# Designed miniproteins, single chains, continued (4), part 23

Each design is a single chain, and the fold is of that chain. pLDDT is the mean over its residues in the fold that is shown.

## One batch from the design tools (miniprotein)

Design m12770
Fold by ESMFold2-Fast:
Structure m12770 (fold): chain A 83 residues (1-83)
Amino acid sequence: MEKLKNELIQVLDQIVAQLPAQYKDQATALQKQIKAALDKGDIFTALGLLSELSRTTAPYMSDETKGLVRKALGLLSEIMKLS
């Protein structure tokens, strides 16, 4: 579990780093909320927040950043299966 959570956090850091400056503050706030939800074991809230980040920023993401979002969703799905 902790290895998957740490990998998810690293992927979230990469997503935020790749977003345009105008979206970094919003993405950073959502990332902090996702980390807090994961720390509490609230995987459902983490999924909702990640889906919101994806939906609001998707039109402005590169293909590489979209790939990282898919990886983050996959990691969260694996965490849910182990919970």
Scores: mean pLDDT 79

Design m12771
Fold by ESMFold2-Fast:
Structure m12771 (fold): chain A 70 residues (1-70)
Amino acid sequence: MEAERQKLIEQIVEIYDEIRSLEKDPSTKELIEMGKEGAVRAGETMDIDQLEQMLTYYRLELRLAKAAVA
């Protein structure tokens, strides 16, 4: 359970870092970093199903962010 939770949190963190790297505005980058910290804290109290749904959502956000810079 805990190892699986940690793996999902790490994947969400990687997606936040990728989205942050695609952002041009410094203020928005700071908001993304704050969001990442919030997601890590929330992830410690979420169940695995909730974390998987969150990961699916952020994968879609990353796809949209990549499309926006193309």
Scores: mean pLDDT 81

Design m12772
Fold by ESMFold2-Fast:
Structure m12772 (fold): chain A 68 residues (1-68)
Amino acid sequence: SMMERVEKEIRRLLEEEKVPNKDKVLEEVMRLVREFREAYPDMSEEQLLAAALGITRSLVAREREALA
């Protein structure tokens, strides 16, 4: 499914970047992505992935700051 492909892409990014608490970040990203999908159900997979990547970057920055 579209959501499974988005989740795999985000999981790969978090693992490659060695993000602390990657499972927590992934869960939060996917929750926000689902909310965004509900608000904009006609959004394409590419648009959803772009939104997910933006959300991921913001949450990763927040997580790293919290651990500093």
Scores: mean pLDDT 81

Design m12773
Fold by ESMFold2-Fast:
Structure m12773 (fold): chain A 95 residues (1-95)
Amino acid sequence: SEKLERIREAYERAVREALAFLESGGPLLSAKVSEEQKQQAIDDFRRRADELLRELEARAESEPDLPVQDLIRELEEEIRRLALEIPVQLTLEAL
């Protein structure tokens, strides 16, 4: 359906942008954080983002009258929030 396609396209874009930001070296640049810790954090982010996508797809199917734009905005905001938490959590774990 067009609704699900729009949600998936927004998801792919938001995840791509979040990963590009994280992998740019800036947010994950820490002398005390291992590459394994960085990779684990990225893997955890991808897993959580995928869970959010599945939940929103299920919600879109069960509630067809929900505005797709509102669902997309919620998804994008939550993905950005998850990505922004990674550098802080890794810094705390490295201490």
Scores: mean pLDDT 75

Design m12774
Fold by ESMFold2-Fast:
Structure m12774 (fold): chain A 101 residues (1-101)
Amino acid sequence: MVTLSGAGTVKEGSSVTLTWKASGFSKPPEFKWYKDGKELKGENFKYIEGTDGRALLIVNPEKNEAKLILKDLKKEDSGTYTVKASNEDGEDEASIELKVE
């Protein structure tokens, strides 16, 4: 089971944290974040490429948790955000929509 939280309608210039939590994995899963079907490339505790330093990925495998922190939101940050979790037990995914006004 996968739960995603922290999105919805937010104001331009604000910040949002998208939090994903997994259950049912015997080992900590690998997390990948996507925006509108395109992978947000980055390493844990590093800024995501192409976001001018506005997006930061934090992965906590021991908690089966991933967070995407988006700062100084622009209308272009609106879209469908998807997290995929995978390990030897299988894959799970959850999507959430973010609208910046």
Scores: mean pLDDT 71

Design m12775
Fold by ESMFold2-Fast:
Structure m12775 (fold): chain A 88 residues (1-88)
Amino acid sequence: MVDISDVEPLSFSEVQRHIPDLTREQYEAMTTEEKRILTLYIRLREAGEEIPLELLEKVLEIAKKYDLPQLELEVEVEIGMRLIEEGV
């Protein structure tokens, strides 16, 4: 389980660099938990770290909720690759 309680949310400008479809209005409407989830996802991607499946699923729900098709596609591909790597 990924602990996000200590994750300080990134600024809108930093998040938009990674999620270009995201508007300021959408980001400001997000809960603190949703902002933390996106922040951790972005940090792990920038670090080249493996992103936990649980975190990918949470990011996918955010992408669907806020209609972010580029993020949704990116996360769905990553989830599919993880399932293949796990050998079913």
Scores: mean pLDDT 80

Design m12776
Fold by ESMFold2-Fast:
Structure m12776 (fold): chain A 97 residues (1-97)
Amino acid sequence: AASSISGYPVPGTLKVGETATVTVPANGAPARFIVPEDADLTVTNNSAAPAWLIDRDTLRMTLIDAGGTVTVRLPAGEYDVLGADDSQDVTLTITAT
């Protein structure tokens, strides 16, 4: 099953075994989600602009190029998604394993 996560201020939750679509509209607030346990996140950027995945605790930033896919192991915590270009919509597909 796919989940949708968009826009601050209500964080979504992405559990191991789930896939979420995360959307950040142009000039919108960052999308926020919670990972309840350490997970490998596979992040695909379905947008024409690059996106940032930010660990809110460590401030570690992961760049996902336009049309790119990144797999990164991340600790349990809160994560923000924001566009690298505020004028563009960003849509990511994120799978936790």
Scores: mean pLDDT 79

Design m12777
Fold by ESMFold2-Fast:
Structure m12777 (fold): chain A 73 residues (1-73)
Amino acid sequence: LEAQLAELEAAMAAMRDRWIASGVPAELAEAVTRALGEAAREALRAGLSLDEALEAAARATEEFLKAAIAEVA
């Protein structure tokens, strides 16, 4: 679990940086990856694999970002 949590933190940082590079505002990318990280940590504690936790979190984030972008557009 400890190693998986460290890997999750690294994955969240990489995801944030990737979104910023693709044009997502840094503030939004940071807020979303923080919320995602919390959701993924809960999934890991529930016994899901790191890949499963990240995939579920990524889907939730994609929907959240689409909704947020639509609201400001």
Scores: mean pLDDT 71

Design m12778
Fold by ESMFold2-Fast:
Structure m12778 (fold): chain A 67 residues (1-67)
Amino acid sequence: SDFDELAARPLSEREQRVLELLREDPRITISQIAERLGVSNSTASRLVERAKERLAVEMLQRVEELK
């Protein structure tokens, strides 16, 4: 299932860069991420979506391991 694949999937370098940008500036916009990475707004939006999916899966995995 998609959920199991996301839980096992490592982040790409581009997705990791997006996470670093979000950690440095939580108010950063998609346009600013696109500018920093040299990609289109559409590409930046997809990278942000993937990075957030990974964070959500990691949070859920930790909760299930604890209780």
Scores: mean pLDDT 70

Design m12779
Fold by ESMFold2-Fast:
Structure m12779 (fold): chain A 96 residues (1-96)
Amino acid sequence: MEEELEELRREAYRAAKEAGVDLSEVDELFERLLKEGKSLEEIKRELTAFLLEKKFEREEPRLRELGLSDEELEFIREALLSGVAVDDPRLLAVAE
């Protein structure tokens, strides 16, 4: 429903602000997914993946300072995008 889409947009905006992502990028992705006829659940999945990737990009320098290798960082990025629960304490600190 329209009100559920509006609520999802508000949640995405909040997450984008926390991740330091431009709200216009969220709007562009949201509009693209709507034009493609994606379901509410597919839109949620794509927005979540997008925001997690942007949050990871922002936190990457900090993760490198924690002693993570390039291979570990790539694994983290892939795990976050796939929605896999990661129980590494370093990853939990980023996911908060």
Scores: mean pLDDT 69

Design m12780
Fold by ESMFold2-Fast:
Structure m12780 (fold): chain A 65 residues (1-65)
Amino acid sequence: MSLEEKIKQLEKEKKELAQRKAELDQQISVETDPVERQKLVAQRVGLDIDIIGLDIDIDKLKEQM
């Protein structure tokens, strides 16, 4: 597997997480119960951390090109 193919795989994973984050943001915007909203916000924070991790991995691979 080439370095370029690895980067494309990670970029695809990042796009999938970004889509799930967008769906979660929509759920947060319509949630009226503060307890359930806080749970959704916590899940969104987890997705943000995962996306940042993927960005770091992609950047490290790009530095090897």
Scores: mean pLDDT 83

Design m12781
Fold by ESMFold2-Fast:
Structure m12781 (fold): chain A 80 residues (1-80)
Amino acid sequence: SLQDLLDEIKKLTEEVEKKIKTASPEEAKKLLDEWREKMEKILEEAKKLGEEAEKQVMEEIEKEEEKLQKVVEENLNKLF
């Protein structure tokens, strides 16, 4: 269902955020890239549910990606 996809996005984002906070800069980039690959798969499943589901999932992914990018930048700035 759409709700299951949205819940999975939130769960995967929370897990990745925790890992990024304790990761090296190189590993943080790998974790973000792996998260993006998982998000792409979730978006493909949303497309099968219809245009409204695709739109909602895409908007949630964009919001969470912006948040993770900020966490990565803040983590990198604290190391120097």
Scores: mean pLDDT 83

Design m12782
Fold by ESMFold2-Fast:
Structure m12782 (fold): chain A 70 residues (1-70)
Amino acid sequence: SLPPSLTLMQRIFYHLFRKEAIRLAKEHGIDPEKMLEEIDKVVKENADKSIDEIQRLLQEVFDKLVAEAK
């Protein structure tokens, strides 16, 4: 489950991002479960940050996983 400290806007953003992340993971040959675990970790560790900061961190995770998939 999502951290209870998330704002309503962060929760909406996360749900939409999670749905798109699964689609993008499949398109790029990334394990969707691994992608979701890394996203959940970033959101949990950064729940006190703005949506813009969380979005940037999530993009960095995606770029890392794409690079690892080669």
Scores: mean pLDDT 73

Design m12783
Fold by ESMFold2-Fast:
Structure m12783 (fold): chain A 58 residues (1-58)
Amino acid sequence: GTKQKILDELKVFLSEKFGISLSDDATEDEIIDAINSLNTDQQAEVKNFIDKLLSEHL
């Protein structure tokens, strides 16, 4: 579904942009925890990426 597609693209983004390696089976909570480990500027980049994904998929 759309939510899973967004989560999968977000995992790829975190890996490629910040070097955060999440498992293919990573839960939404694990993804959120990874984002919370980032600094404020990096979290802003993640937010912008999510906003873009939502505009493209919803």
Scores: mean pLDDT 79

Design m12784
Fold by ESMFold2-Fast:
Structure m12784 (fold): chain A 79 residues (1-79)
Amino acid sequence: MSMIQQQRQQNIKDFIEEMKKRGVSEKVIKAAEEAAKNSENPSLDDLVDAVKKYGTEEDTKKAEQAEQDVSQKALQQQQ
């Protein structure tokens, strides 16, 4: 329920911050944030797809790495 949705929102926030740390461009990060806002049920895959659409191949690779790190953290960590 709300707890699961809150965990998903936290994962999205962590993903955005991880992309910033990895040097993904601000333009691409903004596009990913807009994709999250425009979806009632946003997933990390939706955000990575936004990065692929608006970013370079390098931005996409960094986003995929950020997704992997956040997913691993969420799986192994309570919150």
Scores: mean pLDDT 75

Design m12785
Fold by ESMFold2-Fast:
Structure m12785 (fold): chain A 66 residues (1-66)
Amino acid sequence: MKKVTLRVLSPRPITEEDIEALKKRFPNAEIQIVDSHTALITVDAKDAEALKRWLESRGWFVTEWK
């Protein structure tokens, strides 16, 4: 299935709780921590809009979508 990667910026340091919450919502998501405030999250294309909305609801910014 087609996958997309979102580059996301958090207004606060990314915590283990953030990663666990993401994995519970999107169990097939691949998470790469770039720095304390930046992550790359890869999901199936069908889940990308739901992921973006969930991240935005938590105050995170999707800066790139590829």
Scores: mean pLDDT 81

Design m12786
Fold by ESMFold2-Fast:
Parts: sequence; structure tokens; C-alpha cells
Structure m12786 (fold): chain A 64 residues (1-64)
Amino acid sequence: SASFRAALRQLVGRDLRLFFPDREFGEEVVERLTDWVLAESARLNGRVSREALLARAEEIAAAT
């Protein structure tokens, strides 16, 4: 679980940089987004779109 979360966090941060290179997201945004992805993947049987990922990252960034 902890190892999986750490790996997922690294993937989330990398995907944000690769797919949205014009955007800068702080570590707090990446942490909170990772927790959101874990919850959404459990709820949606493992599917989170890039569109949903970006929308949530922007919501979190606006709140921090």
C-alpha cells in the first residue's frame, strides 16, 4: 500500500510535467492529487482520465 502510493505519486508528478509542461504544480498539489487518484481509482474500478486529473490538479492548486 505505502509502496504503491509512493510509486503512484511519482507517476502523477511525472505525468503532470509531461502532459502539462506549461504548468507548475507544487509538491502539496501532487500529494493531494495522488490521494484523490487513489480514492477515484477505487471508486471507478481503476480509471481516471488525464482530463479529470488536470481538472482536479487545478482545483487543488487554486485552494493552496
Scores: mean pLDDT 74

Design m12787
Fold by ESMFold2-Fast:
Structure m12787 (fold): chain A 60 residues (1-60)
Amino acid sequence: LPVPTKEQGEEIAKEAGVSNGQAGSVIGGLLLGLSPKEAAELAGVSQRKASIVARKLKEV
């Protein structure tokens, strides 16, 4: 998976409707090989929002 820039991470957070910190936690979990569900639990966000973050991250 590509590592997003700070600007890309902020755009992903905005589109997913989560804070920059929550998006960062989801992205970090996904880069470590966690599933979107596991990353959602780690970040304290809904699985739907984590799935949006995961989809946007794959498009980077």
Scores: mean pLDDT 80

Design m12788
Fold by ESMFold2-Fast:
Structure m12788 (fold): chain A 59 residues (1-59)
Amino acid sequence: EEEARREAEEAAERSYQGAIQHGQQLGDQIAQISQELGQQVFQQVVDEAERLREEALAA
């Protein structure tokens, strides 16, 4: 019982530290994805504008 309790407390501490580390990594990934998404959206707007220009010239 006492040994099982100690092992459970150590497992809980390891799980807590793992969760904190995972949360920080996820936050960093979200920030990076947001930056990349912004660049992709800008490129899509440019591509769409060029397509609309070609359509206008064809009409």
Scores: mean pLDDT 75

Design m12789
Fold by ESMFold2-Fast:
Structure m12789 (fold): chain A 111 residues (1-111)
Amino acid sequence: MEELLRLLDELIEVARKAYEIAKKNPKVSPEHLTELEEVLEQMQQIRNDFKEGKISPYEAARRALQLATRLRGILQDMIDELGENAKELKEILDEVSRLTDRLVELARQLE
């Protein structure tokens, strides 16, 4: 239970860092900023629902995996738009990938 909350908090923090980096870059499309805000809101909702006991640990991990996959897609699209100037976003994408691998292993243990 504590490990899942920690992973959710780490994902929210990484998504927030991605949003702040993207917001400062005028070459990032407004649509990607909106998509990042939606992912952040949905991740926070999963965390709150899990903390309040409204969803099971497995369901929380499953939903978080779906959002982490969406986040990786948004980050890749932004990296493709920015090209050689996307170093910070590439580092964020790598961190999201590592957190996703940890969530996959945790979800497998909860099943």
Scores: mean pLDDT 84

Design m12790
Fold by ESMFold2-Fast:
Structure m12790 (fold): chain A 75 residues (1-75)
Amino acid sequence: SREEIEEQLKRANQAIVNRDVDTLRAIARQLAPRYPELSETLLETADAMESGDDMRMMYLQLRMVGLAVQAMLQE
């Protein structure tokens, strides 16, 4: 649902701010069955965070927002 996506995005953003890679991966696993593209982007964001690739992390964050909006519009 739209509300589920919004809550998961809030949790993902908090995990990114806190540099909590484990929480990001957990959120990705929860989203994977219904939103595989969002899940993939969150996993890539976690990998970028671990490697310290801030530019890639910023790009993936923007992609994640676009995918989330698209998913909510298709509900």
Scores: mean pLDDT 80

Design m12791
Fold by ESMFold2-Fast:
Structure m12791 (fold): chain A 83 residues (1-83)
Amino acid sequence: SEELEQLKKLKEWILKLMDELEAPESVRRTIEELFDAAIEKLEEGDYLMANILLLSALSTVYLYAKQKGVEIDIGKKLKEIKE
């Protein structure tokens, strides 16, 4: 599905960004696990749980980036991935 492919591309971009921001292994692993869980739930058709897990991953990313003085526009990146 297009949504599944977009989510996988978003995951890859976020993990690269975390690597560039020198995120600790624990932070990187938590984000990766939350994205993987969201992808699994989306494939199962559990859209509610997929959204909860995705929002948890994005909140973790946002808070970590903010601590590093970096602002992230997730909406802009999602638009780029879709196009």
Scores: mean pLDDT 83

Design m12792
Fold by ESMFold2-Fast:
Order: sequence, then structure tokens, then C-alpha cells
Structure m12792 (fold): chain A 56 residues (1-56)
Amino acid sequence: MRPRVRVRREKDANGEEVLVFEPEDGVTDPSDPAYQAALDEMQRLLTELRAKRAAA
């Protein structure tokens, strides 16, 4: 099975919605380009969520 990244939405202690990055087996090393690409995607989604929240 190809390693995949799971992104989960959760509320932190401040009550804000955050994206939790949970890489599956094989995408756990920070030096792995797949891991870094997944982090970039997560940050992009988080930025969009914050922008929509501020615009609403």
C-alpha cells in the first residue's frame, strides 16, 4: 500500500479549528519529500480555513 497522509480537523484548547497532520506508515520522516509535500498542503488548507473564517 502506498504511504498516505491523513489530515484531521480538530479543535484545540483555544476552541479554534486546526488541521492535524497524521502521516501513515512510510511518510513519517521529515526528510521524506512526501512528508514535506503533505505539510505544505496542510498549511495551505489551514490558511484557507483561517481566511474564510475572517471573511465570514
Scores: mean pLDDT 67

Design m12793
Fold by ESMFold2-Fast:
Structure m12793 (fold): chain A 94 residues (1-94)
Amino acid sequence: SLNDRVMAALAEVVEEFAREHQLSPETRALLREILALRRELMHEKDPERRRQLMERIAGLEAQLRAALSPEQLRELDQREMAAGIAVLDEAAAE
């Protein structure tokens, strides 16, 4: 699915970013958990479970903001946005 393609591209970008910046195993695990929860949220239909997933994601994102510099956070956000846009552009060309 398009959603699965977007999530695969985001996972690749996150792993490359973590490697390039030599992030700790703890920070890498945090990034992977955030992506896994975002993927669950995209497929979740129950409003209460969606709320619980969003709250958990928000808590992990707060931990990530404490673990990364503002520059690293901006770079990660930009790379994730670029990857998402690239998948959508590629899908539109099919």
Scores: mean pLDDT 86

Design m12794
Fold by ESMFold2-Fast:
Structure m12794 (fold): chain A 70 residues (1-70)
Amino acid sequence: MEVTLKGQKVGPGGGYVLGKTTEMKNEKELKDFEEGKVLNPGKGWYFTGGASKKGKEQGKKAGEEAKKKK
């Protein structure tokens, strides 16, 4: 499944999200992304999985958009 993130700073408790399309290998990864967890540090996105509301919302939004696209 394909997920696109906007290149945006998440906030003080979060990190930076690169504006890039990434592949989700399965529903578990998509779920973790929606929850705003750190998913692919090597690809440059970071969420603090409860410390940043913006990080969680960014992950959830991207995950939902990926589902909607299909």
Scores: mean pLDDT 49

Design m12795
Fold by ESMFold2-Fast:
Structure m12795 (fold): chain A 75 residues (1-75)
Amino acid sequence: SMADVEEVRRELERGLALLAEAVRAGELTPQQARDLLLWETRRLAEKYGLSEEELEEVERWALAQMDRVLAEIAA
C-alpha cells in the first residue's frame, strides 16, 4: 500500500543518513554504502509486504537519494 511505501521510505531516510556518515568517516566506500542501502531496501520491502512494482519504485528512489548525497560528499 502507499502507507507501507511511505513507511519504508521513512526508514530508508534514517538508514541513508547513517550510511552517508560512515562514508564521510571513511568507514565505507560509496559502493559499499549503495550495496547496504539496496540490502536494507529489500529487507524492509519484505517486512512491509511491498509488491514487486513498489519495491522497484523504492529502489530507484533510494539509489537516486544516495547518489545525490555521495556526489555532495565527493565535492
Scores: mean pLDDT 87

Design m12796
Fold by ESMFold2-Fast:
Structure m12796 (fold): chain A 100 residues (1-100)
Amino acid sequence: SAAEEEALRERIREAFDNIKDLAEAFRAIGRVIGAEVARLGARNLAEAFTPFLELAYKYAKEYIQKVVEVPDSPFFIFFLPEPVHTALVEGFVEGFRSEL
């Protein structure tokens, strides 16, 4: 629900002293994911969606799970605070294009 999504965002904000630093970390994670997805043979963003979602969940869970309980859903990445999810997506596009 929207309330559970906002509660998760608040827990992430509380667990990390600087959301800007978290966003920069997720931009770097995005670049790694983008490059990996391009190497898997995704030719456009539609083909990239499923492998992006799976890898983003994996990396986000590994980064966050020790300080915040991560939901058992790959759509958790859309519940990240806006600066963090924006940085993840921008990093993904950078990494994806770097391998084309």
Scores: mean pLDDT 77

Design m12797
Fold by ESMFold2-Fast:
Structure m12797 (fold): chain A 74 residues (1-74)
Amino acid sequence: MEEKKKELIEEIEKLAKEAIEKLKSPAHQQAVRQLTEEAKKAVEEAVEKGDFEKAEKIKKGFRQYLETLLKADE
């Protein structure tokens, strides 16, 4: 369980880093940093409860949010 938690958190951190590098707006970069901490906490809680489906959905939702934010970063 701990290994899966670390894997999901590392994936979220990687997605956040890649998005921050592509984003031009400092406000959007800050939004990603804030949401990254919230997503990591949510994934940790879900995995600790054995809800791996919820943890995967949190990661997917985070990725979708980043894609939406990148489109808005014009």
Scores: mean pLDDT 81

Design m12798
Fold by ESMFold2-Fast:
Structure m12798 (fold): chain A 61 residues (1-61)
Amino acid sequence: SEQQNQSFIEEVRLTVEERLGKEKAEEVAEQLRRILETLDRDERIQAIQRLMAETLGSRRP
């Protein structure tokens, strides 16, 4: 499960880096890692979905 979490974090980091740059990608990756380590199983999925929607779904007006 740790390897799967690490691969997922890397994939998200690369996606965010392409769209928003390295600095934002590192912030999102760190926040995602914290979510995976601190939240309960069910809350983890919802928190990840919200983070991804806010990070990749929102563009400047």
Scores: mean pLDDT 72

Design m12799
Fold by ESMFold2-Fast:
Structure m12799 (fold): chain A 78 residues (1-78)
Amino acid sequence: ADGTTELHLAARNGDVARVREILALPPAEVERRFGVPKERLPEIRDGKTGMTPLQLAGSAGHRETERVLREYRERMAA
């Protein structure tokens, strides 16, 4: 695999419901599915482009998806 996760794909496609579902997963599920701690989800980079989910949503013009990812990142950084 090229490091592209379901979160990257959902962000690129503007699938807000899917993004919210992934961000709501318990820490143990996130580690199982993504191999990273829950706090690292907004920082994971796509192996194809090096873009984060937030950058993919913004690049594609998906404003609500971008907002959800930004709010999550701000909470995890606090």
Scores: mean pLDDT 78

Design m12800
Fold by ESMFold2-Fast:
Structure m12800 (fold): chain A 69 residues (1-69)
Amino acid sequence: LDLSSMTGHDFLMQLPGVGRKTIKELEASLGVPLDQISAEELAKRIALGQVDISQFHRERLLQAMQALS
């Protein structure tokens, strides 16, 4: 999976169990639409804890990312 060539939105749509609510929370936290940010940059910010999302969505997102790796 080439994270540098896809948008954050496209990346999240590939993850099982990640829905529109998670996308909206991430967009609100980042202040930028996820189709304007790379999947690589999004993954980096999530891993560094720089994204303010609900704990439920964060846990599901991290589990889905591990399953994709």
Scores: mean pLDDT 72

Design m12801
Fold by ESMFold2-Fast:
Structure m12801 (fold): chain A 68 residues (1-68)
Amino acid sequence: MSELEKIGQELQELLDQLSPDEKAEFMRRFAELSAEVAAQPGLSPREKNELLARRLLEVAKEIKARAA
């Protein structure tokens, strides 16, 4: 599997463990990060997608850690 596929699987598992309120926070963070990454000059669409995926995994981990 590619690194991006592994990130996708870990992200999905974390999201499945989140409450509706935590998922709402994740979606808000996703929108913010997506806008920031899209606004970055000098990155290809592929590089933007990879950066966004990595950042989303970090956010999901933070939300899950706070929920404990």
Scores: mean pLDDT 79

Design m12802
Fold by ESMFold2-Fast:
Structure m12802 (fold): chain A 94 residues (1-94)
Amino acid sequence: MPLLKIPTPTTEEQMKAALEKMEELAKEVEKYDPLLARVMRRELELAREHLEQGDYESAFRHLEHALVALAMAASENPEVLELLRKFAEEVEKL
């Protein structure tokens, strides 16, 4: 997988926005890779739970795990790679 630089969310608002975008992306990934989409959703659920508890470090870690699952799906599905590229462009605006 090519190295994709996604800006790290530094505020709670940026983290929430990134999480919401990733949740929408997981729904799209499910059409191409339902197993990795399930992994993404589980990691995003954990990220949301930790964010609500104020544990930003654990929330960031789980968001990173969801991104790894997305990257794995993108490596096998060109359609998911296009989704990942668009997601990176959207996150740059946060």
Scores: mean pLDDT 78

Design m12803
Fold by ESMFold2-Fast:
Structure m12803 (fold): chain A 81 residues (1-81)
Amino acid sequence: SAMDEILAETEARIREMMEEALRNNWSDEEIDKRINEVLAWTLEQAVAAGLSREEQDALLARVYEIIGEEMKRLREELAKR
């Protein structure tokens, strides 16, 4: 489905972004900026795909969950240094 495709691409973008943040030692401000860019892109894709409000809310809820999990991993890796 369009929602599954958007979710899969969003998840890949988040993971790549976190890897880049770790490699390049990004500031909290840069990380927040990049997260907002991914969220904006995801919402634009959902609207363009004609997802309902309920589907948009479900997609964003899952994306926020993924961001939270990946941020926790990033913080744990930085704390080891």
Scores: mean pLDDT 86

Design m12804
Fold by ESMFold2-Fast:
Structure m12804 (fold): chain A 73 residues (1-73)
Amino acid sequence: SKERLQKLIDEISEAIASLDDWELQAELTMVLMSAAVALTHADRLPEEEVERLVEEIERKKREALEKVKEKLA
């Protein structure tokens, strides 16, 4: 749903704000941009497609956060 996309945007934004590494911020910002673009099109897409986009963005967020953990470990 659109609400899930907005929550993802909020969570990713908070994660970016917590980092003091510009490369990691840039990586998370790419995920944020994907979520923002999906949100702008959500009103024009079937609900099933919106849910698919949410799942894809959640997957990309998890991948980006794993890279953050690897670089900081």
Scores: mean pLDDT 77

Design m12805
Fold by ESMFold2-Fast:
Structure m12805 (fold): chain A 97 residues (1-97)
Amino acid sequence: SALDAELRAHGIDPRLFTDEQKAALLSLTTPKDLMRMALEAQFHHSMGDTESAKELAEKLMLLLRPRSIEEAVKIALGLGFNRKEGEELYERVLKKL
């Protein structure tokens, strides 16, 4: 799809997001800024910098506003976190919004 092509052009795996989250990602701010946050979170996680990765993942979740714990867990898993960490990230996001 055109959305998937745009996400891939920014180096993001579109399978990490639902169609609604893809649309939100491209519409809430410039796609470049959201893609940069997602890539930075993946990079920090791959380098073992878990706390910086979690901070960026929380910011991404606040922007995407996942409708359920399962949507939040899918985002977290795609960024290299486990299911429990995804649930904890979602709880922290809910406290902020």
Scores: mean pLDDT 70

